# Designed miniproteins, single chains, continued (3), part 19

Each design is a single chain, and the fold is of that chain. pLDDT is the mean over its residues in the fold that is shown.

## One batch from the design tools (miniprotein)

Design m8630
Fold by ESMFold2-Fast:
Formats: C-alpha cells, structure tokens, sequence
Structure m8630 (fold): chain A 88 residues (1-88)
C-alpha cells in the first residue's frame, strides 16, 4: 500500500508542476505499483494509486500539460481494473 500511495503522490505532484517528464515518470510508477498491490490482494493500495492518477490528470490539465493529463488518465484506468480484480 505505501508504495502505491507514494506513486500516486508523485503523479499528482508531477501534474501540478506542469513538468511533463515528471508527470510521465509518476504515472508509470503509479500503474506498476497499482498492479503489484492488486496482485497481492491490496485493493486499498490499488485504489490509492487510482486516486493519485486521477489527481495527476486534473493537475496536468490545469497546468496546461496534455501529456500529464493523458498519463494520469492511463494510470487511473489501469488501477481501477486492478482494484476490481483484487476486490473479487
């Protein structure tokens, strides 16, 4: 859970800063950690990653970074699928 939360925070910060490279790195880590958490049955960790990805997308849009928004959305979608599977 902690690693997924950390990845989510990095995605959100990347979006807020408007740095597309930082946002891309955060989103990629967020997806990976969400998948790892879900495979271990940690639905809360996967949900935390999903929230971070969504926040990153919102912040990216506000900062004018299209890439940050796209990567954040990808992270949110991936984490949602993993959370559903872990919760079953």
Amino acid sequence: MEEAEEAGKKAAEGGRSGDSEKAREGAGENIRKAQEAAKRGDAEGAEAANKGGTEGAKNGGESGSREATLYGMGGAIGATGEAFQAGA
Scores: mean pLDDT 61

Design m8631
Fold by ESMFold2-Fast:
Structure m8631 (fold): chain A 97 residues (1-97)
Amino acid sequence: MSQEEIDEEVRIALVIIDFVVTLLAAERGAKPEDLVASIKRITDRAIEAIKEMSPEAAKELKDEVIGLLNRILEVTKDDPEVQKAVKEAIEKIEKAA
């Protein structure tokens, strides 16, 4: 594996970790405004990562982060602002190429 491939794998892992940390924050009762800000930030990072990788790697990352966003949606059902931010994030990630 080249250094460039290792750097890509690390970037993918860091993107997934951002979504896992946000899910844990949601499960622990983080403020809705903080969750909305985190969701927007990590979504932008995921889209930039998706644009720079192969279609196969992009699909794998999309499937993984959409799964995590759906889990955030399930644990934040009582927070309309967070629900809206998650749904917008899913749409943006699905459309990223």
Scores: mean pLDDT 83

Design m8632
Fold by ESMFold2-Fast:
Structure m8632 (fold): chain A 99 residues (1-99)
Amino acid sequence: DKEEQIRRFLEILDERLKKIEEIKQKLLEQGKFEEAEKDLWRMLHGLRAEAELALAVHQELPAEERRKLNKELEEESKTNHDVEYWEEKVKELLEQLRK
């Protein structure tokens, strides 16, 4: 069942996001956020890429549209390293997968 596979995948992505949020909280409490901000961004960017790929597969997007999404992710990642921005983007994609 395609929908069952998407639900299982969504649960995995939700757990990954929760772990990233826990790491962020721990780093903030330790005063190490600035030192680890780039690593947190990389983790969030990776999760967003997986979420967008899952959404593209769920929507049965053609290969050209999948390549376009990957290119847009890559270009945005070069100019935007804001952890809060990527955290919100991941949450938006996960909500679209839940619909």
Scores: mean pLDDT 75

Design m8633
Fold by ESMFold2-Fast:
Structure m8633 (fold): chain A 75 residues (1-75)
Amino acid sequence: MKPSEELIEKARETLLAELEVLGLPKPDEETLERLAERLAQIFVDGQAGKLSPEEFRERALEVREELVEASKSQL
């Protein structure tokens, strides 16, 4: 199941908040939207019971790592 637009928007807000805390610039909009959709999909898969708590944490960490790398590429 694809994530809702509301969930993608919340994921985007979460990623932007993380960048603000880290003092990193926003990556390009296309990359930010892609990562937000990916994070939202992780929430959907978790809710559906497709991910263990361990797998959920691992996938969320991967999104966070990609966000940081993309942000650094804009410096």
Scores: mean pLDDT 81

Design m8634
Fold by ESMFold2-Fast:
Structure m8634 (fold): chain A 66 residues (1-66)
Amino acid sequence: ELSPEEQEEMRRELEEAIRRLAEVLGVDFGPEDAAAVKDELVKPHLEEAEKVAREILEEIERRRRE
């Protein structure tokens, strides 16, 4: 189980990952969307979300280095 500190760290990482994904995809991602990710989308799926975000971030990083 994740400690509160670990959950907060993963939440921040996932929020950042989704924000960067939105930038790459040209999708609007504002504070309201970030709040939804933190409270409604991320909370029940934190572990799965972190894994998915990590995979997607790796893909984005490869593309950004072009």
Scores: mean pLDDT 67

Design m8635
Fold by ESMFold2-Fast:
Structure m8635 (fold): chain A 111 residues (1-111)
Amino acid sequence: SRKEYLQELVDRAIAEIAGEVPVEDPSVVLPITSLDELPEAVPLTLLYLIAADDAELLERLLQAYADQLGVPVQTVKDWLRNNPIIPGTSITAVDLARIYNAENVLALLEE
């Protein structure tokens, strides 16, 4: 199912961020050294989770990056509210959630 596919993508991304499995695409830098690298690290996974309104899987992904960087998950949420997630645009995660009417993702990011 779509949810099972997204779950498998997030589980793999978390394992790659933690260094537990090798990165499948060496052109993608995982793990990240700063939040500015987040859009390039997991761009499609992030977009798919927002479009699907899967706040639970999104929170797990954000927590994995928060743990990897040694910051609270609130710091990652604050970054996503204030910074573009599509390179070369001004479009934030909150902007995308509004476009897709992703109410659960909006609630997660606006906490």
Scores: mean pLDDT 72

Design m8636
Fold by ESMFold2-Fast:
Structure m8636 (fold): chain A 95 residues (1-95)
Amino acid sequence: SSKSQESIQLAQKAIQELQERKKEIVEILEETAKRFPEKREEYLEKKKEIQEKTDEYIGEIRRNQGDLEKTQKAAQEGLKKMDELYEEAKELYEE
């Protein structure tokens, strides 16, 4: 159906955006680790958290493919949570 095709296309776009945001967060954490090498272990744990959360959000989007409404909800929630993680990473860098 057209809704299933829209669901798949939306999922692909959301997954790509989540992967791009993950890359940005990881880059911020790596630059933060250069500024605060004493906290390197904390940043390695944070990178692991970012990977686990990204995989969780991508998994939720993939599980809902074919249902446009559920795909939209999963995409919106995942992107919102990744934006929150991005802001947290930015705050760490500015300290």
Scores: mean pLDDT 85

Design m8637
Fold by ESMFold2-Fast:
Structure m8637 (fold): chain A 95 residues (1-95)
Amino acid sequence: SEADKILEVLDEARERVAKLDVPEKLKIEAEATLGMQEIHVVVSKITNLPVNKEVLLKSLERQIEWLKEVGKENPEAAEKLIEVFEETKERIEEV
């Protein structure tokens, strides 16, 4: 299903974030954002409602914007996290 494909993409993104050498606080924030999107997809799946990809993509885009602001304090860590989120957005758009 579309939901299962999106969940696979989000799970792979969380695995990538977990392996990054970035400050724990930034890692927790990134994992929390991805986890919230997974919950929304799971709820859509169990309630037999279509996944609202626009809402998911906007949430990921908002996280990228926040990371660009935080990047002033830790540009290398922010860049690594932004890369994961941008690739995750592209993969969800392809589903």
Scores: mean pLDDT 85

Design m8638
Fold by ESMFold2-Fast:
Structure m8638 (fold): chain A 76 residues (1-76)
Amino acid sequence: SSETNREVVLIEGAAALLVAAGRVMKAPAEVLKKWLERIEADYKNLLENHKVSDEQKAQIEAAIEQAREVVKELEE
């Protein structure tokens, strides 16, 4: 649905913003980790309340994985 598509775009956008904040803006790892936890919680909520396609799941999961990599790199 259009509502589901909007939520997918918002979660992907949040993950992309986290990546930019870490790599370009040099945001603290502790702040990024907290935002990653919220993004993962938002994704869980999306899956519980919306019918998400396998393609949309793959898109979000790829974006979240990039965000996880940035957080892990900055914690090391």
Scores: mean pLDDT 86

Design m8639
Fold by ESMFold2-Fast:
Structure m8639 (fold): chain A 83 residues (1-83)
Amino acid sequence: SLAAEHPDIVKKYLKLKFEIDAGVEVPAEEWRELGREIGRFLKEHGLALPPDLARKVFRATARAMGATDEQVDAFVEGFLAEL
C-alpha cells in the first residue's frame, strides 16, 4: 500500500492537511513536491492513469483538503511532471 511503501508521502499529506486545518499558510511548492512524489510512485508501480483523469482526480483531492487555486495547480503540475 502507499502508506506501507512510502510513509514519507503519507506524512507529507497529513502535514499539509493539518497545516491547512490550523490556518497555517502552506507554500505551493510543498504541494508541488507532494504531487511529484505521488507521480513517481504511480510511474514506478506501472499505474497507467490517463492524464485528463489524473488531472481531475488530483485537482479534486487538493480542493477537498482546502487548497487554494495556486496550490491545486502546483499539486497537479508536480504530478504530471513525473508521468
Scores: mean pLDDT 76

Design m8640
Fold by ESMFold2-Fast:
Structure m8640 (fold): chain A 93 residues (1-93)
Amino acid sequence: SSEAEEAVEMAREYIEKAKKYNKEAERHLQAGDWVSARKYAQLAIEYARKALQFVTTGKEMGADEKVVEEYREESREALKQAEEILKKTDGGL
């Protein structure tokens, strides 16, 4: 359905935002800017969680099961990466 497709497309958009903020967080980590690294990692967590919500909505609305599982996995990977970055900042703040 169009609603299922829209939810999945929103999930894809939020996955891309989470990936973008993870890249920024890593860049700031490499520069020794722990404050900015933490900020961008927290944003990546927020967007990865939003992606998971839209993946769940898409599944409930009858979206393609394979697409739902692929986006769920990408969202979980982005979330895990962001959480690992946050852990690395705890010793630098």
Scores: mean pLDDT 88

Design m8641
Fold by ESMFold2-Fast:
Structure m8641 (fold): chain A 72 residues (1-72)
Amino acid sequence: ASPEEKERRARELAERLRNSPSVEERVEAARELGKLGWDIPVAREALVEAATNDPSPEVRAAAKEALARAQE
């Protein structure tokens, strides 16, 4: 996908991660953001915010896992 398409996808996933009432949807959004890659600032920033601030431990764990994989 193009960098523009990845940026758009990252913004859509970040919105879902921040605002979905479903824990499962936020976990999936975090995992998908991790797959887009560390080089996309929107994805990285959304994952850092979720890892620290999401009320669900499952979402925080998924975001932390995505961030850890990005360092490899």
Scores: mean pLDDT 79

Design m8642
Fold by ESMFold2-Fast:
Structure m8642 (fold): chain A 95 residues (1-95)
Amino acid sequence: SACERAIAALRAAIELAREALELLREGLAAGSVSREAALKAVAAAIAAIGAILYAELVLPECSEEQRKEATALAKEAEALLRELNALLRELNALL
């Protein structure tokens, strides 16, 4: 269903965001962020935005349980997106 796809997309986006955040934090702590780490962070941010927007579109058609799960995952994805944006701004300030 569209709801199952939305939940799966949010979970995938959260995993990508966590991986990208770890790479960015490691690079910033080392004083050197690789282009690959920066690109992964941008890709993770785009994936999170897309997953959140898709969830908002399909949420009204979901079961109460699916809406609750998708809402919790969207909130987590939004928090991770804010962290990614903050670290990407720090990286940009160093360039």
Scores: mean pLDDT 86

Design m8643
Fold by ESMFold2-Fast:
Structure m8643 (fold): chain A 67 residues (1-67)
Amino acid sequence: APLSEEERRELAEHFGVSVAQVRELERRLVANGGVLSDEEIRELAKRWGLSESEMRALVEILRRKLA
């Protein structure tokens, strides 16, 4: 099921990203069947100022919520 706006704001605040960035990860996960490549995770982490481990944690939470 899609995330609520409240869930997106909570994740954005927790990880120090924007709600728009959370929505972008949702779009990518939906488009790719719930999976992001290691390369894509690394590139997004660099662009958004997250560590790779923080990005992986965010992706895992989103994948579980979207299932």
Scores: mean pLDDT 85

Design m8644
Fold by ESMFold2-Fast:
Structure m8644 (fold): chain A 70 residues (1-70)
Amino acid sequence: DSLRKKYNELLSESSALDAGSDSLTKKAEQDPENRDKYLQLSQQFKEESEKKKKEADELYEKLKNQELKK
């Protein structure tokens, strides 16, 4: 159903943002001239990831209600 799909989508997007953040942190280590820029982008990705995880947590409560209805 749509809530389960949205939940999975948020988790997948969060995971992708975390992976992107890690990749940017690695690039910051390899390119010291642009380190600050990569770290700022990494931080933005982490913040977006955290936001999506919080939205997923709210949807989890709704999914519990749907499972009980079934």
Scores: mean pLDDT 81

Design m8645
Fold by ESMFold2-Fast:
Structure m8645 (fold): chain A 103 residues (1-103)
Amino acid sequence: LAKAAADLNNAGLALLLDKQYAEAVAAYKKALALAQQVNPNNSLPYINLGTALLQLGKYAEAVAAYNKALKLNPNNSTAYSNLAKAYAALGNSASANKYAALA
C-alpha cells in the first residue's frame, strides 16, 4: 500500500506539472485513499489534493482539503498560504487576509 500510494502521488505530481489538473485530482484522491490505510495522520496527501483542486479552479473543495491538512498539522505554512489564495478566489477577502497572516 505505501508504494502504491507513493506511485499514485508521483503520478499526480507529474500530471499537475503537465497542467492536467482533473487527472492530477483523480490520482491524488486514489493516493489519499491508500495513504489513509498506511498513516491516517499524514497531512501531505490533503495538501497535494488541495493544490490540484486549487489549480483546477475548485476553490471550495480546495478549502476543504487544506482544512483537513491543518487539522492534522496546524503548522503547515503552505496550507495557510493556499487557503488564502482559495478564499481570495472565492471573493472572501476577510478569510484570505486572515490565512495570509498565518502563512
Scores: mean pLDDT 81

Design m8646
Fold by ESMFold2-Fast:
Structure m8646 (fold): chain A 67 residues (1-67)
Amino acid sequence: MSEVEAAIEMTRLLGRERAVFRVELKDGREGRLEAYRDGRVTLTVGEERRELSAAEAEELVAAITSG
């Protein structure tokens, strides 16, 4: 299971429509991952916010550091 898939499943287990996690990216930057129960995610790095599929975010995210 990828870190992004784990975040989406945690959102579902918490009974939330959306949950927010701190993440470390594969390039060493920190970001914020918003995981939605429907499998969509939003990744924020600095001031830039991008809506991504789980697969696209999985290529960028190395680890969840806090949730």
Scores: mean pLDDT 81

Design m8647
Fold by ESMFold2-Fast:
Structure m8647 (fold): chain A 85 residues (1-85)
Amino acid sequence: SLGEEGRRRREKVREEALKQGFDKSTADKIAALEERIEGLRRIIEIVKEKYPDSPEAQQFINDAREEITRLEEEIKKLVEESKKK
């Protein structure tokens, strides 16, 4: 299920961040952001498959892709801030 897959992915991201030396709070934030990105990517695939010719679906996909970019920049900022501490 998507929920179990999301939990498993979040746990892996958290574990990898901890292995890289990030503190638990930062690792938790990175894992949550990565989980959100994966959720958005999954929704884009579903919407693209079910509504390939819908202008509203294309607008949603564009908005979701912009949100993914914002979330990726937030992860990058957290990584950079952690290196400076």
Scores: mean pLDDT 80

Design m8648
Fold by ESMFold2-Fast:
Structure m8648 (fold): chain A 97 residues (1-97)
Amino acid sequence: ADAAIVAAAIAAISAAKAAIAKATSKAEIIAALNSLKSALAAIAAAATSAAIKAALAQAISNLSTAIAYIKTLTDLEKAKIAAITALDAAQAILSSV
């Protein structure tokens, strides 16, 4: 069951990476990251493992920090790099549980 929760979270992150790669505006990048935060929160609500819940909460918190940073950027390419870096970090957290 917990392996399925982690797999669902990683799949959601992969979908967000694909959306960010296709993004033509900073608003689209922020929207993709906010959609991912909502998806991870829903997955966290289904999780029963304390370790997985903590990992998902950390990933969501880190995405919130990344969104705040991306909002300060004016360059679309820098915003994409920052977003992908944040998604890679979130995936690493979830892959470690």
Scores: mean pLDDT 87

Design m8649
Fold by ESMFold2-Fast:
Structure m8649 (fold): chain A 66 residues (1-66)
Amino acid sequence: DRAAAQEQIRNLVGEAQRLGRQGDYRGAARYLREASRVARDSGDDDLAKQLDQAADEVLKLGREAE
């Protein structure tokens, strides 16, 4: 169900944003990668790539911030 996949992605991205604001960059990246997997499974490869890139960027920022 495409609608269910979209809702799950929104919820996972929301949790990633919440964890990122708390400084849990590793947790944020894990939720973004799970959202990417859901997007890929639903056939949205472009969104999946964007979410994987966002996860990598969050981890890099976390390492640079200490």
Scores: mean pLDDT 84

Design m8650
Fold by ESMFold2-Fast:
Structure m8650 (fold): chain A 89 residues (1-89)
Amino acid sequence: SKEMDELLEKEIKRLEEIKKKLEEALKNFEEYSDEEIKKLILEAEIELGLARIVLALGKKFGADPELLKRLEELIEEVEKLIEELKKKL
């Protein structure tokens, strides 16, 4: 549905912003405090939780398959970035 596609697009945009923050923190790790990295990880984990719910709803209610694939790939990318940041702490 149009409403479901709009929900997925908003979630994709939010998760892309989180991905950029995580990539920046990995690139410039030395410029961040442990507290700042932990806060970013928490923010990213909360957004991942929401993204997984949105993905499940999109699959159930017949969202655009291309948007579903893009969100699923983005979830996997963000999960990997979180694990890399955790390894550096």
Scores: mean pLDDT 90

Design m8651
Fold by ESMFold2-Fast:
Structure m8651 (fold): chain A 62 residues (1-62)
Amino acid sequence: SAFGQQGVAAGLAGDTDLARLYANLALYQKDGVGTILAGQGLIAAGDTKSGQGAIKLGKALL
């Protein structure tokens, strides 16, 4: 998904706030795959706890 891909890109750039925003946008759209991808971006940015939470929520939508 576009939100998931943007979340990963933001996370790789170290922008934790932007990665979290894209994770929330994917979640609000009930995009399980996008939410998982953005969660992985959060982990890459160093926010492991929020990233793991997003991955868990995204998996629940699959």
Scores: mean pLDDT 83

Design m8652
Fold by ESMFold2-Fast:
Structure m8652 (fold): chain A 100 residues (1-100)
Amino acid sequence: SKSEKIIEVAKEMLEKIKEIIEKSDAPQELKDILIKKLDNAEKYLEWLKKNNASVEEVYEEVKSMIEQLKEYSKLLNEEDKKKVLEVLEEAEKKIEEIKK
């Protein structure tokens, strides 16, 4: 379904961002906080899938998630922030294509 495709894009986005954070020079405490937020986001996507959330619901939730992650990227150095923003831009483009 379109919902499942959007969820898969969001999961790939979260995994890539997690790798960027883990490899970053950010303080360990900040990494732990951000990784926990990403893990909770992934659990929420699994919950949406299990509860047969609509395409519109999944799209709006993933869009909200992207906006939150843009804010969290501001806590990283410029190089890692840029990497996160590139992942978010690619995910946003993909979900827009699926939503059509």
Scores: mean pLDDT 89

Design m8653
Fold by ESMFold2-Fast:
Structure m8653 (fold): chain A 110 residues (1-110)
Amino acid sequence: SELKDFLKDIIKEDLRMAEILKEKFKDNPEVQALMEKIIKDELEVEKLLNDPSKTDEEIAEKYIEELEKHKKLLEEQAKKETDEELKLRLENAAEIEEYHIELVKKLLEK
């Protein structure tokens, strides 16, 4: 379905974002743990997209919840950081999550 294909694209973008942050800030254990959690959660949603017992709408609603959780964690981590580049990148990542939330919500309306 179009919704399923779009969700796969968003997951791929979020995985790329998390891997970039993980590689760039490899010496920051809190950022490493946060990125590993985001990657794990994204891969679990991708796994659900291949489960024939779940509707695309149910998966999309679950994914919105995960994206909202990731946004909050990214915002909270940004508040703790003293490194200006890291703080800005975490704030930008939270804004990307908000954009993805709005995008998935719009797809559910159509």
Scores: mean pLDDT 88

Design m8654
Fold by ESMFold2-Fast:
Structure m8654 (fold): chain A 83 residues (1-83)
Amino acid sequence: MKKVTVKVSPTVEVTLEQDEDGTIHLRAEVRDPETGELLASLSLTMDPDLRATSVERQGPFSREQAHLVGKGIAKALKELQES
């Protein structure tokens, strides 16, 4: 099993886990920098060809947070492919 964690900013973190069958589980979290409370999250399940099979979202994302999450996803996918 492969796992990649990318901390894009002090408040935004993206984690990718690839199962033995190649299924990829992605979780993006936005947390308060002072309290550590979860403010928003995005969870994706993808097949080995990077096709999304499920999507779950909790909480609102600001424009800046959505941009950082997107950067984190791109970086985490690149690191997973290079591992």
Scores: mean pLDDT 80

Design m8655
Fold by ESMFold2-Fast:
Structure m8655 (fold): chain A 82 residues (1-82)
Amino acid sequence: SMEELREEERRRALEVLEEALRRGLISEEQYRRLTEMVRRGASASEVIAEARRLGLDPEIVKRLIEVETEVGVRLLKEVVLK
C-alpha cells in the first residue's frame, strides 16, 4: 500500500541520518533538524532540499536521493499496476 511505502521511506531516511551521525558525517544539530522533519511527515524531497541547504556531505544527500528514488519507483508501480 502507499501508506506502507511512505512509512518505509520515512524509516529508511531515518536510518541514513542515524548512520551519518554514527560515522560523524553530520552534526547533532543537523541530525535533530532533519529527523524532526521526517517525524513531522515531511516528504523525502523536502528533507533532501533541507539537507542541501544545511550543507550536508554530498554522499549523505546522494543516499537520501537513493531512498526517494527506490521508494518513488515502487509507489509509481503500485499506482500504475492497481
Scores: mean pLDDT 80

Design m8656
Fold by ESMFold2-Fast:
Structure m8656 (fold): chain A 72 residues (1-72)
Amino acid sequence: PFLVDETRAILTLPEMSGEPAALDRLVERARELEAQGLEVTVVVPEDIRDQATEALRAAGVTNFRVVSIKEF
């Protein structure tokens, strides 16, 4: 059997909120979800995709992927 989307958590960062505080909160939530055994998909504006990836790595998140809003 399979589970529905409960095996993944999707976090979105608003386009108009590319500020450090918004990214920090997103990273914090991603850490909590990953600690529950979920794969975290982070949807961000294309221009901060790389910054989001590095922020997640710096926070110790290992079970994640980052996609741009356009790709999602």
Scores: mean pLDDT 68

Design m8657
Fold by ESMFold2-Fast:
Formats: C-alpha cells, sequence, structure tokens
Structure m8657 (fold): chain A 82 residues (1-82)
C-alpha cells in the first residue's frame, strides 16, 4: 500500500500525467500530497483517494485538486515508483 514519502506516477483520464509525492496519510485509503505536472512542471496540492488496488504497484484512484475556492476531481491510474 502507498505510504508517506512515496512517489507515484499519475495518469489522469484527460491524458495529463504527473508525479504525486505523498506528504500525509489522512486515512487507510486517502492521501494528501503534491502533484507535479510532467509537461509544464507546475505543482498543485491534491488529495488522492484509492478506489481499487490493481497490483502491488498499480492503483485506481480519484484525484482532487486543491486550488483556492475551486475543487476539481478526476479519475486516475497510479503507478508506484521505486
Amino acid sequence: MLKVGDKVRVTLENGREGIFTITEQLSENVFKGVFTDLDDGGTVPVIVKIEEKLSDKTYKATVEVLSGDESTSAKATLTLLD
């Protein structure tokens, strides 16, 4: 399972890819951290909810972007980086 300090590759439904760095575990399947976009290098705080474990390194999740008064969520596939 994912833990604080882990880095995961995120592939969002819209084709956007990034690296999620886990900074805090909020519950058994909910993590807070920073998403770094691989195209522009921009960073945004996110909450990631694990919906399904597909393998030891792959998870299905919902990513919620924390940006001011706007909350945007998207489905994503996560791959744990070594």
Scores: mean pLDDT 79

Design m8658
Fold by ESMFold2-Fast:
Structure m8658 (fold): chain A 111 residues (1-111)
Amino acid sequence: MLSVEIVDAKVDKEKGKITVTARVSGAAGPVTLRAFATKGEDGSGDVVAQSEPVTAPPGLAEVTLEGKIDDKVGIVVSATDAQGNSATARALVDAKTGKILKTEVSPAGRA
């Protein structure tokens, strides 16, 4: 069962970058990771930063988001495998401290 969780976030506010460390498990091979940062914790606010797609093996992977960061941000990371299974993780991050305030994970579904 494909799963992704957000385990760390490093915020470089001056460069407008967030480096997210995600753990990918239950994949049969490499996954494609994408990440978005939004204002608010539900991922429905204005997109303030986004990543390029990153191909990663199962385990720990880093995804870098670029944009304008000046407040608390909701981070959404999605993982998609070669079979079309998708998993999503969410975190609320304090952009001033880089502290993860809340995390949520969603189980794998078909994309």
Scores: mean pLDDT 74

Design m8659
Fold by ESMFold2-Fast:
Structure m8659 (fold): chain A 79 residues (1-79)
Amino acid sequence: TPRLADAKGLKGKINAAKELTSQGIIPSKDDFVIPIMAVLVTKDQDLLNALWPVFEKYLTKVEGASPAAVKATRAMLSA
């Protein structure tokens, strides 16, 4: 289970991924496994909010997710 110190380190990695995404570089599927699991286990809304812009771009541009699927995914992660 992710701990507070792990969550802070993970947020730093998400901020780096967000910067890369602003340059047109979208992280791979594997890069999201640990951040998503951390959100699901910790229910950390700050971590989810930091992750969401990068993950939404991944879902839409890499996975081809519909707007409805994107909204459903966000709702699941914020529950």
Scores: mean pLDDT 69

Design m8660
Fold by ESMFold2-Fast:
Structure m8660 (fold): chain A 95 residues (1-95)
Amino acid sequence: RAHYEAILKAAERVIESFEKALKEGPPNKLAEEALKLAKKLKEMLLTSNTPKETILQLADELIQTAKKLLEENPPTEHMKEGLKAAQELKELLEQ
């Protein structure tokens, strides 16, 4: 239960970070896609029948989207926080 709570908190941190990035910065399609992927990942975590491989695949897609966002745009602190939180989420999921 503590491990599952840590995973959900990490997913919430990803969502909050990209929501803040979108509120404070100009509209950005990659940031919107990262937020969409993070919300989908949280929904799948709340669904007891989602295979771990599917969740890890979404976490990888989220990390790649966040990396691309930081490469193609001047990074904000919230964008950097979002990438870090996504990487921490994947590490927790791999345990």
Scores: mean pLDDT 79

Design m8661
Fold by ESMFold2-Fast:
Structure m8661 (fold): chain A 103 residues (1-103)
Amino acid sequence: SELEEIIDEIINSNSIEEAKEAVRRLVELLGESEEVLERALKLLEQNAEHFREIAAMVAANLLKRKGEDESLLKKIEKLAKKGLELSTEKTREEMAALLAAEA
C-alpha cells in the first residue's frame, strides 16, 4: 500500500530531506492539517541528529490516532520508541502540541 511505502521511506531515510518528504506524504495521505505538517517538520529540524527516530515517533503517533493497521505500527514502533528515548522535554512538549492540533 502507499501508506506502507511511506513507512518504509521513513525507516530507510538517509537524510533529513528524505524524512521530511516521507512525513509530508504521510500527513497528506492521513488527511492531517497544515499545522500538523508544520509542527512535524519543525520537530525534524530541531532534532536533525536523530531525524529518523523523530520522524518514526511522529508517524507512529499519527497512525495510532487514525486507527491504522497494527502491522504498520509494529513495523515502525521500535524506531519510534527510540525517538521517544532520545527526545528532550522540549521535544516531548512540541510533540504533544502537534497531537493537540486538529485535522
Scores: mean pLDDT 85

Design m8662
Fold by ESMFold2-Fast:
Structure m8662 (fold): chain A 108 residues (1-108)
Amino acid sequence: RAKVEAFLRAAADSLEAAGLTEQAARVRAAVDEGDYATAFRVIAEGLEEYIATSDLSPSAREAARLVVEMFREVAEAGGTEAALEEALERVERRLLERREALAAARAA
């Protein structure tokens, strides 16, 4: 519980720093209510909006989309710590595979 809450509050701080202050406030309100599923859904929505409006490189944009998918999966699973840990492992694996593919393409 404390781990999920700390993660969500850190994510809200990041959204606020990115200028997504309304989404950050909604995440904090959902966390205070114990509605972690809603908090993860709001983070995913905020990140999608940020990706759409930001001058991200193609690789950064694709990495950010993987993070959005992760938050959506955690929200659909009820916002549990187990769902968050599983989603993080999946995203880490995909990012590693992409780094290896990019390194191989650069070497060829």
Scores: mean pLDDT 76

